# Designs tried in a protein design run: designed miniproteins, single chains, continued (2). Part 15

Each design is a single chain, and the fold is of that chain. pLDDT is the mean over its residues in the fold that is shown.

## One batch from the design tools (miniprotein)

Design m4491
Fold by ESMFold2-Fast:
Structure m4491 (fold): chain A 73 residues (1-73)
Amino acid sequence: MLEEKAKELREQAEEELKRANELKRKAGELLESMTPENAAEKLAEVQRLVAEYLESERRAKELLEEAEELEKK
């Protein structure tokens, strides 16, 4: 049962990392598509995406740490 719980946490961490990677890609695409006319709008969205992927990476680390603790018990 603890092994199953650890596996579920690792799967959740993988989903968070996938989300972070998608957000990073979208932010990069927005930066590449910027023009002087839309720079303010695109930059605001990039900042939002950056904040979201940093949170997803942080959650993934916490989930991996919890999984490791469960495996030690």
Scores: mean pLDDT 80

Design m4492
Fold by ESMFold2-Fast:
Structure m4492 (fold): chain A 71 residues (1-71)
Amino acid sequence: AAPLPPRSAEQEAKIAYILKKMNELQEHVADWPPEEREAAINEANAYAAAYYRGEISEKEFDEKIEEIKEK
């Protein structure tokens, strides 16, 4: 079995939040052209990774996801 590294409650909360926002984005872009959808998801994944690492705030992550949705 693959070892799951121990996570803090904060890390688990960030992962849950990222999954929620990414699922909402995927639903929003589901009717977009495949290339534009892939670009949006890839951009969002980069911001999700930055948020998880604590490089950006939850508010900034939210703002970036909304910017992506408005394209």
Scores: mean pLDDT 79

Design m4493
Fold by ESMFold2-Fast:
Formats: structure tokens, C-alpha cells, sequence
Structure m4493 (fold): chain A 73 residues (1-73)
């Protein structure tokens, strides 16, 4: 739901620097990297929150699971 998405995005914003960097590394995955390039985005422009939203939009289950694993640590 929208409420569940908002709660997860807020949780991502409050993560440690190290955990945010782990999420940002997912922008190197081909499915996410190719999408960002198609929009003209550079990797450094993608926030951890935006990467999560992109993963959800593309239904990239592997990236979604990795982010949720980080959030549950």
C-alpha cells in the first residue's frame, strides 16, 4: 500500500551511511543501470530511496529483496 511504501522510504532515509551505500551499489545492476541511463541519470544522482522506487517499478525482485534484507538488519 501507499502507507507501507512511505514507511519503507522513511526507514531508508534513516539508515546508516554504510547501508545507504549498499543500496546505491544496486544501481550497478544491469536492469537498474540501463533504466537510469535511459533517463539520462548518472549513478551519483540516484538516491537510495529512488533506487528502491525504481526496483519496485521494474519489478526487480532481487534488488527489492536485497533492500528489504538491509532494512531488516
Amino acid sequence: SHEDLEKKLEKIKTLSKEKKEEIKKLADRPVIANFLKSLGFRKEEATPEFIYEVALALKDEESIKKIEEILNE
Scores: mean pLDDT 84

Design m4494
Fold by ESMFold2-Fast:
Structure m4494 (fold): chain A 76 residues (1-76)
Amino acid sequence: MAQQYLDLGRQYLDQGDYQQAIQYTQQAIRLSQGVDPQLQARGLGVLAQAYSNLGDRDQARRYSRESARILRDILS
């Protein structure tokens, strides 16, 4: 289930294993597309943090903006 992959992604992020965090979080995002926009936005936030910690600021900014866009669409 998408939530389980997101939980694993967050766990690996906390451990500093950014490659595992990215892989599990990308699976959560794929499973949530068109089904759970809130979970998709949360996953994009995790990817933004992982890429920021890896020093990829451009990728981190893109994921943060996409996450914020989805959350605004939900709240509108």
Scores: mean pLDDT 87

Design m4495
Fold by ESMFold2-Fast:
Structure m4495 (fold): chain A 76 residues (1-76)
Amino acid sequence: REEAEKVRENLEKALEEKDSKKFIEEVKKHIELASSDPELVERLLKVLDEAEEKGLDVDEILKRLQKEYGKYLKEK
């Protein structure tokens, strides 16, 4: 819907601009809108919080999110 589309556009822009803080903010919104699984939401938000604390760049944040999501899928 409109909110999800706006978050997607903001995510793409943050990736293009390499803006880590904006990327983390928009990914948090995307996870909350796109996921119905509270465990997945909690796990991904924890990755984002650690990434923000450590000052990771967008590429490293994306890599860590993909790794955590992959672990979640394998644990099914």
Scores: mean pLDDT 76

Design m4496
Fold by ESMFold2-Fast:
Structure m4496 (fold): chain A 84 residues (1-84)
Amino acid sequence: VSREELERDVRIGLLQIQRSILRRMAEKEKDSNPEASKLYEEGARLVDQAIEALRRGDFETADRLLAEAQELSRKGDELIEKAK
């Protein structure tokens, strides 16, 4: 087993948790902050795509998709903060 295979498996496990959290955030905010909810849903979709990229061994595509997901999550958080 290569270092790359081990790193991939660890990353996939962590991303499955992150995807679950984003989906829960989207559900929580769907009524009070629908724009933020939509951003979290889009973030979860990008995380799913990143997991598939990692399964192919495409770390570069996975890292790019995760950066996009992080930006969407950050924007969602900002919308929630501004609504207060």
Scores: mean pLDDT 84

Design m4497
Fold by ESMFold2-Fast:
Structure m4497 (fold): chain A 99 residues (1-99)
Amino acid sequence: SAAEEEERRELHVRLLAVQAELVRAGPPEATPEQEREELLRLLEAAAAVPEARVEAARATLEAKLAAASEEERARMEALLKEEARALREFLAEVAAEAA
């Protein structure tokens, strides 16, 4: 249904937001790139979506962040940090359900 497709699209955007936050503040023991790749694999497995769609959504997010004003960027970064915590918990739950 259209509602299910929109829900998947929102999940992609949220997961990409978590990835962007990890790229900015990743721990020294794990590179941000490794964290991003792991989250993308979980997204693709859980949502069963083509890689091309995930990449397109990521490119759109990156373009929005690059084009945003200083104030808009600060607001977006605050939202990304807030989403990072909640979505890592959600991804862990989805991964456990898939096992």
Scores: mean pLDDT 54

Design m4498
Fold by ESMFold2-Fast:
Structure m4498 (fold): chain A 56 residues (1-56)
Amino acid sequence: SAAELAARARAGLAAARALRAPEDVIQHMETALRHAEAGDVAAAERHLALGGEGLG
């Protein structure tokens, strides 16, 4: 769901910032959150996957 993806994106963004992840990882998490809040589940999932890969 979009709400679940927004929660995951918020958690991923917080983790990326705490770990001082590369800017592209942070951008993917921010973009995922924006898409999830807009209800674009497919775009949110894509950006969460890209950001998640960068978190290791």
Scores: mean pLDDT 84

Design m4499
Fold by ESMFold2-Fast:
Structure m4499 (fold): chain A 91 residues (1-91)
Amino acid sequence: AISALQAAIEHLERAIELARKGDKDGALEHLGKVRDQADTLKKNGDLGSAHMILDGVDRATVALLSGDYKSAVGNLEGLKKYLQQRLAKLQ
């Protein structure tokens, strides 16, 4: 679970950076990698983190596709904070 949360946070940070620069395709690619970690988290019993990733990635994807980069960045920053708090409790 720790490695999956760390990988999700790292890809999420890259997605945020790319979204801030207006790189929609780059941001979406890294959001796909964040989404991949949700399956690992489900298998490890962290259903809450998996659910938050899936909801947050879907919301950010819709915002990016509509050109609302500020909303996308805000949503992803909130997701990142949640995952960092979860990781801290597991260490």
Scores: mean pLDDT 85

Design m4500
Fold by ESMFold2-Fast:
Structure m4500 (fold): chain A 80 residues (1-80)
Amino acid sequence: MVDEILKRILELAKETDKVLDSSNLPSSEKRQYSVRVTALSIRAVGAAIDYEMGDKSAIDELKRSLEELEKLLKEVKEKA
């Protein structure tokens, strides 16, 4: 379960980067989005580690990170 959520988050992060790379957005705006994608990915990895170490509440943080990244990808696609 946790591994599947983490894998999905990382796949969405990769998709977001591809959309940004192919978009006509200014370089500064692309950088701002890339920073947000990277921050969410780092937080998701941390939450997965916390869950494996016994913090079962970390699954809620993983689910939140997934939702935030899905919203971010939608935002990037709409602005591109």
Scores: mean pLDDT 84

Design m4501
Fold by ESMFold2-Fast:
Structure m4501 (fold): chain A 80 residues (1-80)
Amino acid sequence: MMKKLVEIEVEAVFLGFAVATDNEKLVEEVEKRIEELVEEVKAELKEEEQKELEERVKRELEEAREMGRRLKERLEEKEK
């Protein structure tokens, strides 16, 4: 289980990079892998822990996507 949690965190970093580089195909692929990993981890957890995991992953993904979006906007704009 713990190993898959680390994999989710690594995939979240790749999601941020994919968003930053405007690679929509990679974003879709990474999101699918994260979803599969989350489902596998949830199968090993009690219902209360499943909610905590889902909320934590949601926050990590939202932060990764937001960070990627900000980097993408800066790449699309002229930086001095």
Scores: mean pLDDT 77

Design m4502
Fold by ESMFold2-Fast:
Structure m4502 (fold): chain A 100 residues (1-100)
Amino acid sequence: DFRTFFANSDEEWRDQLRAEAASLGTVLPADEVKAMLEARKDYESLGRALEAKGKQAEKEKDYKKAAELYRLSSDAYRKAGDFEKAEEADKKAKEAEEKA
């Protein structure tokens, strides 16, 4: 199922899952499929925005704030199913904490 797919996916899971969900649109209500895909997309966008803010804080040497923002970014990426970006964000948070 899609939950198992999310748990075992790589960084490109979204395209594969979207194609699969689209093919099942005749079985699942279209609105439900769309809502599911948009929810994942929103978390990905949130993750990117938080990561950008973390980078800005790090450049300003506000390492405590940068670490907080990178951790929030990681949480958003995990909810999106983007585990590679989540791991990268966690690493950036740790690096920022070491500088704080």
Scores: mean pLDDT 69

Design m4503
Fold by ESMFold2-Fast:
Structure m4503 (fold): chain A 89 residues (1-89)
Amino acid sequence: MVEELVAKLKEAVAAGDSKAAWEAAAELLARLLVEAGVLSEEQAAALRAALVAGDFARAEALLRPVLEAAEPAIREAEALVQRAIAEAR
């Protein structure tokens, strides 16, 4: 559930675990894209793996064909990440 991923992100930020925080944020974005019907579970798993690996070229290639449909989910993920970071501080 998205709310559980936000809680996980908040815990990682509070702990100062930047790797865990990035992994949680990547999983949150991937989950929101699946829930919005923008990506399949397989495509979302590939996106999460690319983001966690720092393979931004791969992540961009996966998002580019669906960018317009992905925009609301990306903005929602950004807002949730910013909220979690602010609350953890």
Scores: mean pLDDT 81

Design m4504
Fold by ESMFold2-Fast:
Structure m4504 (fold): chain A 63 residues (1-63)
Amino acid sequence: MGMEVLQKANKETSKLTEKLLEEGLPEMEAQIKASKETAEKFREEMERVGSEVQREHGEELRR
């Protein structure tokens, strides 16, 4: 489906890994943490989009 979403996730993971390495985290730990954070963020972002759509339709229905 969303190859663009996968591309964005990979880019964000790479940038976050580099930032964590600059902060002094070990290489493997930085990669694991970046991957986990990215996965969690995209899951929450998808949930937020779904909630906003439902809220907008709910507001319109009540009007």
Scores: mean pLDDT 69

Design m4505
Fold by ESMFold2-Fast:
Structure m4505 (fold): chain A 69 residues (1-69)
Amino acid sequence: MSEEVKKIGAEATEKALNGEPFSVTLEENGASITLSSDGTSEEMSATPEATDLATAFLEGVKEAHQKLL
């Protein structure tokens, strides 16, 4: 599951860098994180229990960002 979360984070990063709109919702064991963008502004919401889920997502974002820059 962590690898899937990282992949989703990487895909969201690629869309954000291209100025493309996206909406991502990740849920695990009752914890959730939602990240969305209309291409210009971003919104994020997460439950306190989503810390591990958010960490995996951010790792995917970091890897994509390093690869694309």
Scores: mean pLDDT 68

Design m4506
Fold by ESMFold2-Fast:
Structure m4506 (fold): chain A 55 residues (1-55)
Amino acid sequence: MTVSWDEFLEEIRKGKASIEDLEKLRDFIEENETDQERRDRIIETIDALIAEIKK
């Protein structure tokens, strides 16, 4: 399934996703995303969102 990462990031930005969901997604991307540039960008965005929620 091709997920629109932009739409997913918008949902997170609206506070619909939990930190646990973000951490699970981060692990999934780290293990399953084969494009290193895309993987790094998604992980960086997820980490930034987790940091924003935790503050």
Scores: mean pLDDT 70

Design m4507
Fold by ESMFold2-Fast:
Structure m4507 (fold): chain A 61 residues (1-61)
Amino acid sequence: SMLDQLLAEVRRLLEQVLSRLDPEQAAQVRTVVEGRIAAAEKNQDVELAEQTREALLSLLA
């Protein structure tokens, strides 16, 4: 599904963001993003997945 593809991309982008952060910041970002992934899967929320993807891309710019 589109949601499954978006969440796969979100998970990939998350690992890229985490590689640039110190361990304490990485733990905080991981917790927030994994919570958003879980919520998007539970609620089939494509918009939340897209917003999370855009936020992670912004952090990599």
Scores: mean pLDDT 88

Design m4508
Fold by ESMFold2-Fast:
Structure m4508 (fold): chain A 91 residues (1-91)
Amino acid sequence: MEALLEELEEMLRELEEIARQKEITDEQLKRVDEAERKADEVIKTSKDEEIRKKALEVSIAAGVARLNAAVNRTIKLRKEGKLEEHIEELR
């Protein structure tokens, strides 16, 4: 039980670090998906309120990381689209 809480705390820390990155990789998004899946399983199976609260924090952090990745990808795609359009006009 204590080992599971420590695992969830480590996952939360990893997700918070991923969420702070300006460029989130596909491998990091897989980590986010794994963490959310683990947290969802813990919420469904654990009867310990403290463990469930920590798993909920992990699930929320995973959501924030995915949102930040989507926002960053949208910004990059818009910038790349403008750059390609500018290059074509110069040809």
Scores: mean pLDDT 77

Design m4509
Fold by ESMFold2-Fast:
Structure m4509 (fold): chain A 60 residues (1-60)
Amino acid sequence: PEEVKKKLLEIYEKYKNKSLTKKDIAEALTFILGKKVSEKDVSDETKEVLILIAEEVKKE
């Protein structure tokens, strides 16, 4: 869906600008998964995986 792709591109831009926070990741995951994700649920591995997915979307 276009909205998910747009959200991932926002995450990628924040990552490149070094302004990405766990709150941003939790909000993006809540939107993408349709399930509430809090900052405390965001592990370093979860952050890394989401960044990799966002990078793949940007390459398209």
Scores: mean pLDDT 78

Design m4510
Fold by ESMFold2-Fast:
Structure m4510 (fold): chain A 68 residues (1-68)
Amino acid sequence: FDAAARTGAAELQRVDPRASWAAAGAAGRGIAEASKNGLDRDGQAEVAARTPGADEDAAAASRRGAKS
């Protein structure tokens, strides 16, 4: 079941990576249940989903500063 479970998760992440990240963030933080955000699921999920990509782009910009 290890391979099967991993394959299923990978397939969902491949189809909708941003959706999987948003869902994982919501589940891990428990936005509606455990988090102080509570009722900000929509905003939190949207921001969390787009943040990973932006962070990677920022790293690329920093690298551009390298002279060699």
Scores: mean pLDDT 47

Design m4511
Fold by ESMFold2-Fast:
Structure m4511 (fold): chain A 68 residues (1-68)
Amino acid sequence: SKDEEIGKLAQKMMELGVSPVDLAAAVKRVLEGASLEEVIDYLKSRGYTEEQAREAAELAKKIAELIK
């Protein structure tokens, strides 16, 4: 199901070290039309590394695609 897939993607974001609050904020930004680069910049501003921010932003985009 979509809910199971979303759960797996959220778990991957948390395994990257992304907090549940920052995970939710990243997904919300994608749903509101933010670009991938804008989400990466947001996560970097929250203290994540370049690699963490990039991978997390891609996962957030996948979660948003499943919700839409």
Scores: mean pLDDT 86

Design m4512
Fold by ESMFold2-Fast:
Structure m4512 (fold): chain A 65 residues (1-65)
Amino acid sequence: SITLTAHGNGAIIGSDGSVTPAGGTYTLAGTNPTVTPLPGGEALARTSSGASALFDANQVTVTIS
């Protein structure tokens, strides 16, 4: 799984349409977690379930378990 924790002015945009503001956490369940850097300092987290989350890589802590 991937757990994303938003800090500062960071937000996490889930593929389910959720928006997690600073101070919140968003968890992607599933296997084969990946984090792909995107232009502009963003990143995309994904799992084998097809769920994903878009976030600012400088404002969000990523934990893979």
Scores: mean pLDDT 84

Design m4513
Fold by ESMFold2-Fast:
Structure m4513 (fold): chain A 80 residues (1-80)
Amino acid sequence: MRTLERAEAAWNALPAEKRAELLEELEKLSLDELLEAATEDDARLYLALRQAYLLDPENAEEKILSLSPEFAELYKQLFG
């Protein structure tokens, strides 16, 4: 699978309780903290990119590119 397909599958495979915990964890994070969380596991990668889009959809891609070109490519594939 491509990285994003694997990440989305990992998030969808989580029990509802674990998905709720993860959403609460990430919803309060800054962009820098979200990108750090994205390196931990596939489910966090998917949610971190989605949360970055929800926080600032107009500027997220540019901000991510300044911090991590690798995550910027994944963001473009998902929302670009």
Scores: mean pLDDT 76

Design m4514
Fold by ESMFold2-Fast:
Structure m4514 (fold): chain A 75 residues (1-75)
Amino acid sequence: SMDEIRALLRRIGELILQLQQETDPARQAQLLAEIDRLRAEIRALLVALTKDPAVATAHDATDAAERALLQQIMA
């Protein structure tokens, strides 16, 4: 549902704020893994709602860009 997607997006935002304040590399890796897991859940929900493979492709491209930005925060 859209409410579920909204809740997942909110949780990702909270994890990104935690990642920006985190100095322990092991904990940074755990936070990134949790963000990736939540993004995969959003992707699955979007595909299920739209039944359009183009939506999955667009989401994958956005996820790759966001992952690159998160890696820059850690570098």
Scores: mean pLDDT 76

Design m4515
Fold by ESMFold2-Fast:
Structure m4515 (fold): chain A 67 residues (1-67)
Amino acid sequence: ETPEQLEADIHLALAEILLAINKLSKTPDKKMLERAKEHARRAIELDPSNETAREVLEEVEKMLKEL
């Protein structure tokens, strides 16, 4: 695995964790969702082939629009 792929994996994991916390919460935190969005975008920049990162970004953006 390249350093870029490892960095992408870390950013994706952070985005997924932040998204999961907010999906399970009765009161989603806008600041956490904005951080999740930044991590998902960075994961896509580092590895554009990662479909999971795009899906996470879409879910985060949807939740932000609902707030």
Scores: mean pLDDT 84

Design m4516
Fold by ESMFold2-Fast:
Structure m4516 (fold): chain A 76 residues (1-76)
Amino acid sequence: MEYELISSKLETDEENKLISFEAEYETDGVKYYFWGEGKSISDAQAEYAAEVIEKGEGVEGEYKDEDSSIRIKLEK
């Protein structure tokens, strides 16, 4: 299944660390939304979020470290 990236929105802090992301994809005429946020997103979580956005692979779940979490959900 291939997703066509329609739009993306990334929010970063003053150190260019990812705080939140949103991406809209379309496949077969259906739009899908991916989003995640964390108050303190680790570099590993930011890399994970960037890969989800770039590849358009629908993943649902929560990536956690000691201080933060990113929740990624697929909506249509």
Scores: mean pLDDT 57

Design m4517
Fold by ESMFold2-Fast:
Structure m4517 (fold): chain A 69 residues (1-69)
Amino acid sequence: MELYEVAKKHGLPLTKEEVERAERVYELFKQGKTPEEIAKELGISVTEVNRYLALADVLRELLEREKAR
């Protein structure tokens, strides 16, 4: 939810579902899962996993800027 608000605030043309998927993919990656394992768990392609990881990276950078002192 917070990542979607950050995306909206910065005018990114993303749906809530896309942002939530990116966040879920990133959480699985942090848990030590490979892109192939994440793809199997979520029923998506490895290409989609890599795309969502890249999106999560952008959203995390924007979120960190919002949290910066």
Scores: mean pLDDT 78

Design m4518
Fold by ESMFold2-Fast:
Structure m4518 (fold): chain A 70 residues (1-70)
Amino acid sequence: SRSEVLEKALEEYLKLLEELYKAKVPQEEIDKWKKKFEEKIEEAVKNNLSDEEMLKVLEEWKEEAEKLIK
């Protein structure tokens, strides 16, 4: 369900945010990543994206965070 997808997204968001801070990623890059996440979620909610489309958006967003950690 959408609620389960969003709950999982929030948990992943918090974990990745902690990892970004631990990796000492510049605050400016973290802020850009946070803003992208907010924009993606707003767009998805506004456009009533399917659960599968939401998962795809979340995977792309996770990959951006992983690039910043390294």
Scores: mean pLDDT 77

Design m4519
Fold by ESMFold2-Fast:
Structure m4519 (fold): chain A 83 residues (1-83)
Amino acid sequence: SKEEIEKARGLLSKFLQAALKEFADDPAKRTELAVEAGDILTLLNEDLEAGKEALKALGEKWVKESGNPAFAEKVKELLAELE
């Protein structure tokens, strides 16, 4: 539904904002994060369920790359909002 797509897009935006803050001192990584988020945004618009699964996988990838427990908790909170 439109509401489910808007919710997922909102969560992707919050995910990207959190990741850009976490990797603020790495310009190459920040560019990579923006590209990865853009790919998920396209997928969410075309196939909501595939997009939600890809968003979860991206969040897990970013947590592993970060190693920061505070970032991991924020990602966990955002993922819990996915339907």
Scores: mean pLDDT 83

Design m4520
Fold by ESMFold2-Fast:
Structure m4520 (fold): chain A 100 residues (1-100)
Amino acid sequence: SSENAEKIRKIAEIVNEALLKVVELVRNDPEKKAEVLKLVAELEKLMSELIDAIKNNAPKEEIEKILAEIKKVFQKIAELVPESKEFIEEAMAEIDKIVK
């Protein structure tokens, strides 16, 4: 639906903004950057699955399940980059508000 499409677009914008901030935080730490980029690749795969679910008119339950996996990866990033914890928690809270 158009309502679901708009919600997902907003979620994608929140995800992309948070990822750009995380990558900038670790730009001068090669070891941490490598681990972050691995998690970013996992997130990009989940975002691709989310887009495909929308295009195929998947049930809301399937969309919410993919969103839960996206949040799990964000939690892993926050554990790896503690400086990102505040804005990642804010991003996850905003995603929850949109899904409700």
Scores: mean pLDDT 83

Design m4521
Fold by ESMFold2-Fast:
Structure m4521 (fold): chain A 74 residues (1-74)
Amino acid sequence: SEKELKEAKEKAKEALEELYAKTKKWLEENGQSHLLPALEARKEGLIAQIDAAKSVEEAKQMLEALEAAIEEES
């Protein structure tokens, strides 16, 4: 379903935004703000990968990887 694929992509993007916000805050609090441009470029690349997902399964796998990264950074 196109709707299910769209919803899975939206959830993956939400997880990416959470990971980005946590990583950005950590870099700023640890004096590594010079890495923010590289972090932004990585985020843009991951958004493109999420948008390129052809199936709900692919989008869900990306979401699971992002959720695991969020837990590791917590």
Scores: mean pLDDT 82

Design m4522
Fold by ESMFold2-Fast:
Structure m4522 (fold): chain A 81 residues (1-81)
Amino acid sequence: SKAELQAQAQRMIDRAREDLDQLEKRFSDSPEAQAAIARGRAAVDAFEARLPDLTEENFEEEFTALLAAMRAVGEALAPYV
């Protein structure tokens, strides 16, 4: 159902934000890392803004975009790990 998809999407958002909060604390002394994390937060915010329009047909595309953004954060942080 749409409600189940929105609940699933909200859990993904909550987890992504928790992960970003931990990364922000871990890399607090790196301006480059903080910039990458800020881009990740913007991607999560964009995905959350799409929640009312989320359907089974568009979920994969929207979720893939969020995963790509989170992967980009991980790649940007790789030199600091």
Scores: mean pLDDT 84

Design m4523
Fold by ESMFold2-Fast:
Structure m4523 (fold): chain A 68 residues (1-68)
Amino acid sequence: VLGPGLAAARAAGEAAEAGDDAAARKYSQTWVDLGLSGTQAGAGAAALGASAEAARKVGIFAYEAGGG
């Protein structure tokens, strides 16, 4: 389960850096759908090379996807 989650976090971070908010939100939703903490999605993206800004954006999208 962690492998697919890490792939989703990386894709979300890359999409956020490209300015593709729809794709970033979609991949952040995938992270949450896998049962992973939405608050950890931004940290996961950052660990996989996303900028601080992109990682923060992914964290927000994952939080929103999780019903926050």
Scores: mean pLDDT 76

Design m4524
Fold by ESMFold2-Fast:
Structure m4524 (fold): chain A 77 residues (1-77)
Amino acid sequence: MLTVETVEIDLGEATEEEVREAARRLAEELLKQHPDAALVDLGSREEDGVLTVSFLVAIPEGDSTRLVHVRVRGRLR
């Protein structure tokens, strides 16, 4: 069975560097908690002055996989 969990973090007004660093920190923490997980970088997109950095963490759970879809967004100043 495939379970999808979505985590959205909104930083409000932020620099590009702040948004990318927040995404990196979240990925590192999830991989520390789940060392057998796989990280899939979904890249970044800027639209209407909002930068969104996205990734997936695939966590094995016996015969199933839990997918955590993370989106970190910030309004560029």
Scores: mean pLDDT 82

Design m4525
Fold by ESMFold2-Fast:
Structure m4525 (fold): chain A 97 residues (1-97)
Amino acid sequence: AQAAIAAAEQALAQVSQDSLQALKTVDQMIDLVKAGKPIPQDLIDQLKSLVGPATTDRIIALIKAGRFSEAVSLLVGEILRKIGDALQALLDARRAA
């Protein structure tokens, strides 16, 4: 019981850290495109590791199209889904204890 709760708390903390990093990465991508600069492959690879290739490709397409608010909204939606999943797992672990 205690080990399951600790694991769920650690998973939630990891999702929170990854979510903050993904927001920072997308903000950097938007700033580069607004400055007329290309998005470096390292930022693309970083975002793929955080939110997956399909979500990353959609976000980059929106940023390149100048649809910055839609790119951020898509990212926030994915973040909220991941946080919700992690919170549910923590609640289930606590209820089972």
Scores: mean pLDDT 83

Design m4526
Fold by ESMFold2-Fast:
Structure m4526 (fold): chain A 80 residues (1-80)
Amino acid sequence: SMEELQEKIEKEVKKLVKELEEFAKTQSEELKEKALEYAKWLEEKAKDVIPNIKTEEEAESFIKSLREEVEKFKKELEKE
């Protein structure tokens, strides 16, 4: 069902937000704020996109995209 699909995406987004919050704890105060702001942005972006996801393929693609964006963000932040 669409409800089960949306719940699956919400669960994965929540895991990514927790990963960003834990990553933030390892950073300097300035970079910590940037990581927490990114986590909040990610959660808000997901809330906007989730209602428009109609298939499991779309859900998996979206989750993969978010994971790649999070890893890219972490690598870029570590260069600062």
Scores: mean pLDDT 82

Design m4527
Fold by ESMFold2-Fast:
Parts: C-alpha cells; structure tokens; sequence
Structure m4527 (fold): chain A 70 residues (1-70)
C-alpha cells in the first residue's frame, strides 16, 4: 500500500541520516513534510554545537508534526 511504501522510504532515509551522523559528524533526523514526502534534516554540529543542534532538530520535528496534524 502507499503507506507501506512511505514507511519503507522513511526507514531508508533514517539509515542515510545515521550514516551522515557517523561519517560527517552531523546530527540528522527524518521528517514528513506537509506534501507527505519524507526528508532528512541535518544540522552541522561544528556550526551550532551539540546541545543547540539537538534543540534545533527537536524543534523542527515538533513543528513539522504539528503542521501535518493540523
């Protein structure tokens, strides 16, 4: 089904996000955009520091979730 295909795509992006974290030192998360497309959001830990980078990603996740549930 379409939901199963979207979930599979999300998992592949989550794997890629983890690879970016491991290889490039970025903090990354996967979000579902308002158009239903899954996207990777990455923050450069060297630019923002670890604590602020985590806060940025959590804020983005929360905002995207709220927009998709409205």
Amino acid sequence: SKKEEEERKRRKLEEKARELEEKEGKLSTVVRDTDGTYRIVSVDVKEYGEELSREILESVKKKVKELNEQ
Scores: mean pLDDT 76

